Designed miniproteins, single chains, continued (4). Designs and how they scored, part 47

Each design is a single chain, and the fold is of that chain. pLDDT is the mean over its residues in the fold that is shown.

## One batch from the design tools (miniprotein)

Design m13611
Fold by ESMFold2-Fast:
Structure m13611 (fold): chain A 101 residues (1-101)
Amino acid sequence: EVDELLKALTSPDPEVVFEAARKLLTSKDPEVQLKAIEVLKKNADKLDPRVILGAVLPALFSEDPEVQEAARELIESLKDKMTEEEYQAALDFVDKVLAEK
């Protein structure tokens, strides 16, 4: 599964790349999570920034501080591609989900 998802990250289709990265971000392997974040960062211009934000947010809860830092950096880079209102609404949604677990 992981090998197939890693191959999908090299797809010319941004939708396929996004779906593979989203699934890899649920991995318990921090190396796999880091690769998914890197690929999302490289494809940020081809994808909806809100969709990328939603996919990367779970990585903030990773046990690996390097994964948490990479996720934070990607989220910060998305702020420049969204309005402050939209970015804040997304963070408020995450805070609500986090408060429920």
Scores: mean pLDDT 74

Design m13612
Fold by ESMFold2-Fast:
Structure m13612 (fold): chain A 74 residues (1-74)
Amino acid sequence: SAEEELLERNVELLRTLSKEEVLLYLRIAWQEAQENNVPLPEELQARLENAETLSKEELIETFRELMRLILEHS
């Protein structure tokens, strides 16, 4: 889908950014999910709460999972 392709392009862009910038984008996506009452699995919520302890690759994967749930809810 177009949404799937856009998500993968965003993931590739995040790989070129700093860990701090990836964390910022993850926080923005998390805020969007909360404002739209997107149901998040408990495990994903725990990762978001502890995002600063994650590696850059783990942050990017968390972003992908979060964005997929946002797209599925919309």
Scores: mean pLDDT 85

Design m13613
Fold by ESMFold2-Fast:
Structure m13613 (fold): chain A 105 residues (1-105)
Amino acid sequence: HMEVVADPDNPLGSDTFRGTLTVDGKEVEVEIRGLANGALEVTVTDPESGGKAVLRVDADGRIELLEKENLTPAVKAAVKALIDMFARATGNPEAAERVKAEIDA
């Protein structure tokens, strides 16, 4: 399950969403930030291990892995789920498979 909370300091103009995702009983933190031209920056963090992954999702549906560090199985699963969600929303499933392979490497 994922809960998303808008920034309370800017509820009408906020382009940043924060929440948690539970995978195998472990919570990971998710931040989705809106960028110029409708691109999104997605950060997934495991607070227990310090594992982190950062994705960029362009308005054209391109998904790019910007950073990965100390990825746990929970972070990998959460990031893959988010990649699939964005790829389906933008109509770019082939790019999703490539980036998910990079997560597993």
Scores: mean pLDDT 72

Design m13614
Fold by ESMFold2-Fast:
Structure m13614 (fold): chain A 60 residues (1-60)
Amino acid sequence: KEEEEAYKKGYEAGLAGVPIGHNAVASGDSPEEKEKDQKVLDAFLQGQDEGARERARRYR
């Protein structure tokens, strides 16, 4: 669910063409916490990339 929300945030940021920081710094020391943070970050970046591609299409 957090990954889904991160993806949507990234997509909106990419569409808007604003560099919203990927501010999900690893908050825990356990491998599980790091994996969760990484999945959220990956989802955000994937969304941002998809949104940026859509923006590029509209830009032209």
Scores: mean pLDDT 67

Design m13615
Fold by ESMFold2-Fast:
Structure m13615 (fold): chain A 108 residues (1-108)
Amino acid sequence: SLEEEAVKKLKEQIEVLKTTTDPEEKLKAAKEALKVYKEVASKGPPSQEVIDGAEEAVDLVIADPNATEEQLKAAVEIAKEILKHTEDVLRGIGLVLRALGALIQHEL
């Protein structure tokens, strides 16, 4: 199913974000996570497993002290997409604020 493929792809991008030191590969992984989430969301409300995977990708980018502006912008976009589709609105707002905070901190 699309959901099963999305979960698999998100897990693959999460593994890249956990293991690579290459900023370009990290950016590609973050962008692919965003693309996968948007594809699922375009066809109906994403499952909790898809939401959790996308949130983990955001958290991994935010936690990386070497994250580039482009990686942080990708994390913000994932967080915004999750907020549009989550029933836990306060958790979704919290994720967007954390991602924006990391991007703002990068500019300081």
Scores: mean pLDDT 87

Design m13616
Fold by ESMFold2-Fast:
Structure m13616 (fold): chain A 96 residues (1-96)
Amino acid sequence: SMAEEVRRLIAELRKRAASETDPAIKKALQDLVRVAEEILREAPDDEVALKQTAKLLKQALEASKETDPEKALLEIEIQIGLLRIILGVIKLLNSR
């Protein structure tokens, strides 16, 4: 299930954040995990939203391996922004 894939990616991102020495990247990875966990809570059975969430989490995980810390941070922050849009749409639909 896509929910299991998202949970697996959240666990890997938590592990990556724990080992991260750059405080800005660490915080960004922690923020990314928080938004992804909220998406899972709000829409646990939305396969379309969860598939997009998994894609963005995979992109953030790859961005965290970037050797340029400014580029890594920017790419992770872009993924957080896109996840927040997904969460916003889910919350709007759930209010109806």
Scores: mean pLDDT 89

Design m13617
Fold by ESMFold2-Fast:
Structure m13617 (fold): chain A 93 residues (1-93)
Amino acid sequence: ETVITPEQVREGLERFLEGLRKLGLPEETLARVEEIAKKTLEEIEKAKTNKEKELILAKGALEMIDVVLEAEPDNEAFHQLREAIEEELKEIE
């Protein structure tokens, strides 16, 4: 339904990273998330279809959430996000 552009994805990822910084996560955790975000953006720029971009974004988001959960294992909001992303991945075929 929504056309995904690399610019919109960059904005979303930057906002996500800013949210993580406000939570006071360790700098090493933020660095790992930033590396995943960069790889995700590069793959989205190479993707030809919205379905491919959705799959790449969901996969990247799942990897980023897993890194955050290593630092904040009891954070319910991130567990809920992880489940939501897995459901989205199931629908993207």
Scores: mean pLDDT 78

Design m13618
Fold by ESMFold2-Fast:
Structure m13618 (fold): chain A 94 residues (1-94)
Amino acid sequence: SSHIRQQTIALFRLIAIKSGLYIGKKSNNKELVIKSLEDFVDLLKQFNFPQSLIDQAQQLLDQAKNAKTSEQLKQVIDQAIQLIDQAIQWIRNS
């Protein structure tokens, strides 16, 4: 089934993005966080996720780009990890 294949690819890529965010958080690497969030937005658009998830991911990307402190960046990362977990749940319920 093409549907199961697409879900599996999306799930694998979400897990990879989540790992990038954890590494970015531990290393305080803003560039890695931004890249991971860009990959997240692109993935959600490519696999036709709900617009509400795309909009939330875009807002987190914009917040990461505008983060001026490590504390602000870590807050955005934690919210992004939660949103990825919601995206994983949406796949599982689809």
Scores: mean pLDDT 90

Design m13619
Fold by ESMFold2-Fast:
Formats: structure tokens, sequence, C-alpha cells
Structure m13619 (fold): chain A 87 residues (1-87)
């Protein structure tokens, strides 16, 4: 039950990070660098939260789910950093 709740929260966090990356890309296309930076900051915050949930899942023995969340979070952070370099 605790593991399932953490996995669900982690997936929601990844969805939020990806949504904010899409918002950042759209704002960047519009020339809104300040709005793009705010969306990037939100995406990084969500992804870092997912990394902590992934670590907790590993500690609880759900290594497979935890590793997947860490990988998904790292990919989201990489994408956010790539968009930020375009500012």
Amino acid sequence: MASESLTKSGQQGIDQAKKNIDIAKERLKQGDKKGAQAAIDNAKSSANGVRELGKQLIELGDVESGQKLLQDADKALQEANEVEKQL
C-alpha cells in the first residue's frame, strides 16, 4: 500500500514535470524567456521530488519501481536543462 502510493505520486510528478517542460518550450517559442524559466523551475522541482520518491521505494524493497522513477526523473531533468540552455 505505501509502495503503491509512492509509485502513484511519482508517476504524477513525472507527468507534472513533462507538462511544465512542454509549457517552457511553448513560452520559449513566444519569446517569453521569463515564463519559460518559471516553467523550467517547476519541472525541475517536480522531477527532484520524484527522485526522492524513487529512493524511498528502493529503501522499501520496491527496487524496480524506484529505479524506473529515478530514470524517468533524470530524463525529465535532462530535458529541462536542454530547454534552459536555449534561454
Scores: mean pLDDT 87

Design m13620
Fold by ESMFold2-Fast:
Structure m13620 (fold): chain A 58 residues (1-58)
Amino acid sequence: GSSLHKELLRAIGEVIREIGDLYQAELDGASQEKIDELKARLKEKQKRMQELDEELKK
C-alpha cells in the first residue's frame, strides 16, 4: 500500500483518540476553555483525515 494509506489510518486513529479525550473531559466536567481546545484539536485532525482521504481518491 501507499504511504498515504498508512497516513490515513494514523489520522483515523488520531480522530478516535481526540473524540475519546473530548468525551472524557465533558464527563469529568472540564473547563469550557479545555473543552474548546479539545474541539479545536478534533476539528484539525478531522480536516487532515479528509485531506488524506481526498488525496487517495485521485
Scores: mean pLDDT 83

Design m13621
Fold by ESMFold2-Fast:
Structure m13621 (fold): chain A 87 residues (1-87)
Amino acid sequence: LSDEEKARVLKAAVESMKLSQEGRDKEALKRALEALEKGDTETAAAITSAVYNSSEGEVKRAAEQATALLEQGDTEGAKEVLRKAIE
C-alpha cells in the first residue's frame, strides 16, 4: 500500500470504531461502499468487520455478508449488500 492508502485505511478504521450507534453504523457501511468504488478492498473489509462487531440486527447481518463476500473476492456482491443496507 502507498502512504496515502495506509493513511486512508487507518482513518476509516478509526472512524468505524467510533461508529457504534445504529445510524452511524449505516454511515460506516457507506464509507465501506465508497472504498470499494475506489478499489480499496482492505479499507472496506476493515470497516465491515468493525461494523459487524459494533452493530446488531439487519446492519450486523449486512456487515457479515459483505465481509464474507469480500473474503471470497466478490466485490460486486459486497457493493450490492452495502447499498441495500444504507438505504
Scores: mean pLDDT 77

Design m13622
Fold by ESMFold2-Fast:
Parts: C-alpha cells; sequence; structure tokens
Structure m13622 (fold): chain A 60 residues (1-60)
C-alpha cells in the first residue's frame, strides 16, 4: 500500500527507494501524493528517474 511505500522511500538504502518508486508507478493515481512528496525530497538521479516513470504512468 501507499503508506508502506512512503516509508520505503525514506530508507537510507538506495535499492529499497528504487523498488518503492517503481511500485508507486504501478499504483497510479492512488500514489500521486506520495510521488509528489518523493520528487520534492529525492536527490538521487536514479530514484528520480524511476519516479519520473511513475509520473508518466499517471499523466501519459
Amino acid sequence: MVAELEEQLSSPDLATRLEAARALGELGADASGALVRAMSTETDPEVRAELGRAFETLFA
């Protein structure tokens, strides 16, 4: 669920954050708030790229 993924996005482990970003993309509109928060906070380019893919899922 979204809340669990938001906790994983706060993880110090890069791999955990990458997996959470990908899973948010699969949830679509239900994850929009989490995606916005993650993109405002995340500085790692790999995680940001995965979050960008999730945004494409929401907005085509």
Scores: mean pLDDT 76

Design m13623
Fold by ESMFold2-Fast:
Structure m13623 (fold): chain A 69 residues (1-69)
Amino acid sequence: GPAGEALIAEAERHIAKAREALAAGDRETAMQHLEKAQRLAVRAHLLGEAEGARRIGAEIRTLEAEIQA
């Protein structure tokens, strides 16, 4: 529904900010944005946005792997 879709859109904005921070070498800021995206994805999942939340989770895992490499 619209509320869950809005949370997914906000999570995608935080993922974009995490990518920007990582490109700048700022791992701390990147992790903070991934944490915000994760919380938004959990809330969206509870509102029935299972596919969107799963996609956000996959993007977070990819970026966390890049930070840890």
Scores: mean pLDDT 90

Design m13624
Fold by ESMFold2-Fast:
Structure m13624 (fold): chain A 98 residues (1-98)
Amino acid sequence: IEELLEKALEKFPEAELIEILPDGTLIFELGNKVIIVLPPGEFNASDIVEALKKYFNLDLDLEELTDILNTVKKLSNGKPSYIVIDKDTGAFVDYGSL
């Protein structure tokens, strides 16, 4: 949604939008980081894994990513959420709510 995009860019100024997934998940690049912004509600971890491989050559474990995304969603208490991944290592370096 437009509001989610505005909130993401306010939190991460100068981030470049790479893709919008069918569920409304936003994928950004900011320097050596990938930022995944999740709308409130359900997500498709498989689509996220495919996008990360396609655009950043990152092979993340689907089960591990699903667990992290579920944890971040629960902690965000129904708000939009984000995770930050290091592009060189695939490590999860930050997360939060918008």
Scores: mean pLDDT 82

Design m13625
Fold by ESMFold2-Fast:
Structure m13625 (fold): chain A 92 residues (1-92)
Amino acid sequence: TEARLEELEERGRELEPKFEEALAKGDKEKAAELAEELGRIAAEIARLKGHPEEGVEGLELLAEAEAARLKGDEEKAKELEEKGLELLKKAL
């Protein structure tokens, strides 16, 4: 899993500036795709590091919330964000 962890960490570092660029350009669809990918990477890293499943699920929900907000679904984004934050609090 060490090689996989390193690969995921490198991928995340590459995608973060692309996410910021998409936001700056107003490319909501691209930003949403990148937010989902970054969230999946963060969740898998947490899982590989032995974090509680609640924490992993919380990270996934926060990524989905960001993507929903970028796509204009504010109600769904708020619901997902609230659930994600509660799970993260329980994992900490």
Scores: mean pLDDT 82

Design m13626
Fold by ESMFold2-Fast:
Structure m13626 (fold): chain A 57 residues (1-57)
Amino acid sequence: KVADLVEKVTKETTLSKEDSVKAVQNVAKVYHLSGDLDAEIPKPVAEDLLDYYKAQA
């Protein structure tokens, strides 16, 4: 879920919780997915987002 991905991004990267929410919602928008906290994000999209922000840290 989007909420779980936001939590993981916040813990595994240097992003604040607010910036993590914006990052996940922006990726969801690019892939035409819902940005709602209860929405599902496909595993490949979640992994790409995490890898991107880990590389920026």
Scores: mean pLDDT 71

Design m13627
Fold by ESMFold2-Fast:
Structure m13627 (fold): chain A 65 residues (1-65)
Amino acid sequence: MEEVTVEKLREAYKKHEAELTESQKKQMELAIKSVEKKDHRELLEERGKVAKAPQSEVDANLAKL
């Protein structure tokens, strides 16, 4: 099964938008933000080959999102 991406979450949110309460919409937005932070981490590891850098540096870059 494919990993949950930002696009997949946004598509699911849009598909079920009419069925969601305002509280559920808020929870979906928080989930999308969480996945965005993970996506940024993946880009840093691949693009910069910053894998040798400590985890704290990756976390600092994610916090800027």
Scores: mean pLDDT 61

Design m13628
Fold by ESMFold2-Fast:
Structure m13628 (fold): chain A 92 residues (1-92)
Amino acid sequence: MSPKLLALLEELGLPLSMSAEELKEKVLKVLGEARDKDDWKAEAAATYVLAKILEAEGSEDAEKAKEMAKLLMEELGLSEEEALKIAKELLS
């Protein structure tokens, strides 16, 4: 597991033993539920965390996910700290 992923798990208050795959599945479920409910803040927060996971994995999709998260967060007036707080509550 990458040091970046361990830092993200710590920031989210999740078990450090959680795999990248488990975290990604959990985030994608939250993202899907947020989209189905038109919960824009939850969608922005989930997309922000997904971007960090993809970056930690060295995924080619990381740049696109980061840009999408930035656009959603700017539209909603969310800081990175606020997005992380929302994500922590949704992923707990």
Scores: mean pLDDT 82

Design m13629
Fold by ESMFold2-Fast:
Parts: sequence; structure tokens; C-alpha cells
Structure m13629 (fold): chain A 74 residues (1-74)
Amino acid sequence: LLEEIEEILEKAKELPEELKGSALHEVYQLALKMSKEEKKKVVEKLREFREEITDPRVKDIADRLIERLEKEIE
């Protein structure tokens, strides 16, 4: 799962902003199936990916999904 998430995010860096949003949701759904320690790693990867996003609306999606995953870790 972590390797799959890394592949999705790496490919998504080259995609249009709308498809980056889709990739964020896909990563989030995969992350929900993971352990707390793996979810922490996904949060780190999502924060890094957020820096590759230019559309404020897509950044808002990333921020919301990061917040939701952080609550799952608590």
C-alpha cells in the first residue's frame, strides 16, 4: 500500500490540477486501510505533494485530507 501510494503521488506531480485532486482522494482511501504508523508516513508524503500543487482549491483538498488522516492517528 505505501509503495502504491508513492507511485500514485509521483505520477500525479506531472498531472493537471484536477487530476491531482483525484490522486489525493485515491491516496486517502488507500491510507484508511493502513496502520497508524503507515498513516503518519502518508501524511508526510501528502504534505510534500501539497508543495507541487498550484490550484488553491486542490491545496484545500490536500489540507482537508491531511487533517482527517491526522485525526485517525490520534
Scores: mean pLDDT 82

Design m13630
Fold by ESMFold2-Fast:
Structure m13630 (fold): chain A 89 residues (1-89)
Amino acid sequence: SEIREKVEELNKRLKEAAEEREKKVKEAKETGTEEEANKVKREEGQRLLEVAREGLKELEELQPNREKVIEEASRSVEEIKEIVDRLVD
């Protein structure tokens, strides 16, 4: 499933971005001022949000195709039912 693969990729990217943020905030706290640590936290938080937005957009682009596939599958079931009903009469 392409949707499942995209979700797994997004989860991996989000985990990596979150771990990088935690690492950079920790390093800033150990080597710099509280103000510098807060700046890093904000900047890395913004990056994490951008990764989430990009991933959501990719998933939204796949979602219309999923709905269309469900609609086409539903039509096929209805067509089979109509054929069966005609054969019984």
Scores: mean pLDDT 67

Design m13631
Fold by ESMFold2-Fast:
Structure m13631 (fold): chain A 87 residues (1-87)
Amino acid sequence: LDKYPEELQPLVQYVIELAKKKGLDVDFLLDVIDKEIDLNGATVGNIMDAFIHALVIQGGEKPDDDLRAQLVNSKSVEEAIKILDKL
């Protein structure tokens, strides 16, 4: 977590816990995040897009286009977590 901006660490932690609950490979999820985003310039939307990509690759359910757009366009950690709670 230390490599992520402090403001994004709660979101990354939430996504890790959600991945564990859904039976996803957490190490694979973190690899996708590392490859798809610049950690120094990471946004909430970048983390959400990487999470959705990891979920699809691991054979998880693909979110509908509306839900995906809501997650990727989230402007705060709190907004993204609130949307993820509905999954």
Scores: mean pLDDT 71

Design m13632
Fold by ESMFold2-Fast:
Structure m13632 (fold): chain A 72 residues (1-72)
Amino acid sequence: MFTSPLAIQANDYARKAAKYLSQGNYEEALKYADRGIELAEEALKEDPENIEAGIAAGLAGIVRGVAEIMLK
């Protein structure tokens, strides 16, 4: 387990996505969630055991799924 700049950025985007979701801004929630997933995937390519990147991917994935349902 190692902290990386990509994992930190992924977590920041995932948290911002969750914040937009809580405010009912589903379009922004989706944008931030997608970017959070991309950054988390890059961090996991460098270190597959990066727990922080895994958590960021999970949170961003949940936010993306909920925002997509709310926009349909």
Scores: mean pLDDT 82

Design m13633
Fold by ESMFold2-Fast:
Structure m13633 (fold): chain A 71 residues (1-71)
Amino acid sequence: SHMMEQIKKMAETLKEQGHEDLAEEILELARKAEEQNNTLALRYVYQAAASAVAGDMELAKKYIEKAKEIL
């Protein structure tokens, strides 16, 4: 899926920025969302990754929490 490919690209960027653990968590949540066909959770993971790449770690954590609540 296009969204999954974008999440993987953003996770690579996060790893380059030194956020390896966050990148791994994002990839694992995206994998779970895709396996469960949970489009809302996948969107939350996408927003978490995008926020983190932009440097907004507080917003990224909020979206990770939202994804976890529905997975």
Scores: mean pLDDT 88

Design m13634
Fold by ESMFold2-Fast:
Parts: sequence; C-alpha cells; structure tokens
Structure m13634 (fold): chain A 78 residues (1-78)
Amino acid sequence: SATRERMEREIEGWALGVEVGLPLADELLAEDPSFDGNAFIARVAAIGAELARVIEDPEELRARIEEAARELKAEALA
C-alpha cells in the first residue's frame, strides 16, 4: 500500500539521518562537551525522514542529508 511504502521510505530516511548525524554530533561534543548531541541526531534524523518523502534516489537522498547535517553543524558552532 502507499501508506506502507511511505512509512518504509521515511524509516530509511530517518536511519540515514542517524547514521550521518552520529559522527557530526561527536565532532560537536569535542568542541563543546555540554552540547545536546541527542537533540542534534534527532533533528538530522527528522530531516532525513522528510527528505525521503520527495527524494527516491538513495545517493541523492544521502547527499542531501549530509548537506543539511553540515549546515546544522555550522549553525550550532555559530
């Protein structure tokens, strides 16, 4: 069903967001030990899930998640 296919895509996007967010959260924690790494990872995961709704190509999805995560990291350091 369309609902199941959407859920599966969103879960994949979420999982990619966690995978991408983890090493960046580690870098932010090294800069500021008080940084909320869990909140950062959750935000990247949410972006991954949202992007998966409109991006079907797995390589494009990963590249867009990586771009968004690096932008969020830059904002956190500003």
Scores: mean pLDDT 86

Design m13635
Fold by ESMFold2-Fast:
Structure m13635 (fold): chain A 62 residues (1-62)
Amino acid sequence: KDAETEELIRKAREQIRAGNYEGAVELTDKIPDDSRALELKGESLAYLGRYEEAQKAYKKAE
């Protein structure tokens, strides 16, 4: 599980760097209880203009 979590986080960061914010959201949705994943999801949603969902993800990361 931990190794899978780290791999998903790494792939999500690569998707963000490539400008594929939808792909990053999909990957982070596989690990909804990880604070780092929720931060990456919030960042990706903000880039997509989905600001309410981005705020919700950031609040969950707290």
Scores: mean pLDDT 82

Design m13636
Fold by ESMFold2-Fast:
Structure m13636 (fold): chain A 56 residues (1-56)
Amino acid sequence: SAKDQEVLKLTYETLRRVGDIVDRLLAGELSQEQADQRLAELLADYRARMAAIEAA
């Protein structure tokens, strides 16, 4: 369904962004604290967008 495709797209994009944050942490470009903050914000945004898709 269209909703299932939007969920998959959002999940895929979110996982790619997680990968980018982890890569920057491992490269020393981010501190652990900065990475944790960015991951928390990303997870909160993902949850909000998932709830919006479910509610539609």
Scores: mean pLDDT 88

Design m13637
Fold by ESMFold2-Fast:
Structure m13637 (fold): chain A 64 residues (1-64)
Amino acid sequence: SQAIIDAAQAEAERWIALYSDDPEEVAKVQQMEQRIIALAQSSDPLSREVAAVGVAVMRSSIRS
């Protein structure tokens, strides 16, 4: 769904802003963003649930 895609993009942008000098973290976030977008574009309910969990994982992985 578009809401999950928007959320994934927002979390990726936030992570990159915080860790732009860490190429490994940036690469991990970009990979997660792409995976979540692919799952969120699926018509399968399970894939959309996995995408939503992916967004939650991005949120919980951000260091304070």
Scores: mean pLDDT 77

Design m13638
Fold by ESMFold2-Fast:
Structure m13638 (fold): chain A 95 residues (1-95)
Amino acid sequence: GSAEEQAAHNAHLAQVLRDDLQYLQENPELLGTLSDEQWDQLVGSLRGALAQAKAFRGDAAIAALGELVRYLLSSPHLPASRRPELEALLAELEA
């Protein structure tokens, strides 16, 4: 796509990630209700968002994703099994 299409996609992705973070911050207990399959889907979605942000060189999307991942890592509801994948995502975002 054009640079304009890439910029629009990145802006949309950043907004979606900010909206997701706001929703989780307003509903912190929601993370405690997620099944293992729902955690797989969430982590998979975050990995997909990172791949898209990198492909479009989306600084805003990368920043928004970093904030969301940091929030998840700070949650008391985060399963111990999911921590290494989220730490790896954060390290990749900070590289």
Scores: mean pLDDT 83

Design m13639
Fold by ESMFold2-Fast:
Structure m13639 (fold): chain A 95 residues (1-95)
Amino acid sequence: EKNKIKNYAKEFGITSEDFYYNLANLILHQSDNSAVYAARVLKSLGVPDEETNLIIEEAAKEFNVPQEEIEKANKAQADEELANQYIKFFVDLSS
């Protein structure tokens, strides 16, 4: 599953780090700035908790997400079904 995401990033000419950051920004925009939802998706895609927290902190600066919501995002658990739904949405958008 991780290899599929890395391959998609290569196909779009972006790094895996840029891919996850852009994905977090997209999720924040689509989910009314839900940092918890964005963090859950990234963790479900296999991004380590520490890296996910850094990505969310950086993305949150652009969306004025409250610190309390960022702390909730740091505690979010992986949800593989949610990640698959977002991957499908991204693929369908490009088709």
Scores: mean pLDDT 68

Design m13640
Fold by ESMFold2-Fast:
Structure m13640 (fold): chain A 65 residues (1-65)
Amino acid sequence: SSLQKARDAAQKVVDDAGLDADVTVGDDGTVTVEARRPLSPEELRRLTEASKQAQQAAQQALQQS
């Protein structure tokens, strides 16, 4: 499904960033990234950037469906 492809694309971005986090994609294509453990301030900044990149990846995957 389009949502599965979007979730997979977003998860790959988070994994490639080295973040220990789960990705969820809503029906509207909104990406939510939840850390599996407490993060340092540096990791939180990285998570914020990865979340933006994951959102873009999810939107691209949805458009290609």
Scores: mean pLDDT 80

Design m13641
Fold by ESMFold2-Fast:
Structure m13641 (fold): chain A 113 residues (1-113)
Amino acid sequence: SLLERLRAALEAGDLDAAVDVLMEILAREAPALAAEVSRETVRAALERHLPVYREAVARAGTSVASEIATRLLYIGAELDWELAMADPSASPEEKVDAFVRRVLARLVLSELE
């Protein structure tokens, strides 16, 4: 349901609503990190990755190659998130960047299902 709320906000172009949902997901999955970051940090990460997300959504399910690309995008984003969370030198901003990329990639993956 949170991914459905995020999809609806992004389709409506409502970045404020999208950030609210991302903050709620972050608070559930990484509450310590959620306490360390501002809403503006999450918004900046969303705006940075949103163009790639929009292109990926537009291509999702159009061919076997695009389905493989979507799955690889998610696997890569998941790995980057796990590595960032395991890295004691990674800043909260770097961790949030990886988090937003992972959530957006997961949302693209949901277009195949």
Scores: mean pLDDT 86

Design m13642
Fold by ESMFold2-Fast:
Structure m13642 (fold): chain A 70 residues (1-70)
Amino acid sequence: SLMRITLHIPEDVDLDEEALRALVARYGGEILELSDERILTVVVPAEQSNALVLELERRYSARVLSAEPV
């Protein structure tokens, strides 16, 4: 099963979109959208969702806005 997770990455955090994509891919996920407002939406296997969120919080100070099963 998959989870759709939407997060906010602060504007003052340096963001390399290729590095972010590679990180999400390491957890078996994919970026669906990254907006100019730093809203990131990913889809990831449910089993990896918590690990990905913790890594995004650690590296990018990301904040979870929503998380829902697909």
Scores: mean pLDDT 89

Design m13643
Fold by ESMFold2-Fast:
Structure m13643 (fold): chain A 82 residues (1-82)
Amino acid sequence: MVKTYEHSASFEVESGGNRLSLSVSKTMTQDGEVLSHELTAEGSGELGRRVAELLEEEAANAATDKEKAAEISDELRELLLE
């Protein structure tokens, strides 16, 4: 049976009284094939909360779609940069 590995990373960003925490988890095979993607977001402050709400809506879709996860990441960068 193919062996699977789990890799996870988290980061937190704070700007102008807004805070955003993101965690990403990946399950992949020994061949480097990604089987699942999980993205969770938590925010405080007006902007942080809005970004978290947006990401929460799409997180379930991102969990099954690498492409979707990348799009959400780009959108997050736009919001944090304004």
Scores: mean pLDDT 61

Design m13644
Fold by ESMFold2-Fast:
Structure m13644 (fold): chain A 68 residues (1-68)
Amino acid sequence: SALDRLRSHLEAFSRHAIREIQELKAQGKLEEAERALASFEAYLAAQSRRHPELAPLLDAMRAEARAA
């Protein structure tokens, strides 16, 4: 379904974004990591407004990114 394709896309995008945040932190680029996190959270908030049915998935992605 279209929703299943969207979930797969969001999961792949989330893995990439979280890895970038982790790499920036590992390099000591803390301000860049914080900006990347803020941009990612803003993106997830926009997706939640468009697709309320994905809220649990998007909330889990946000929590994982914050823990990174």
Scores: mean pLDDT 87

Design m13645
Fold by ESMFold2-Fast:
Structure m13645 (fold): chain A 66 residues (1-66)
Amino acid sequence: ATVDPEVLDLEVEAALYYIKAAIHRVEAERSLRKGDLETARKHLEEADFYQKKADELDAEARRVAG
């Protein structure tokens, strides 16, 4: 069967948060290369936040699907 639209919507939202987390990790690396440890730490905190959001949405998608 095809994926339920509700499950797909949750998976798309999770994917967008994973992308946000990845962007913040890249920005943290850029900040570290410039020696800006404070900005790097802020980006890593944001990355962790978005990663957790993505994981929660992915878990909800699996719950709805199963």
Scores: mean pLDDT 86

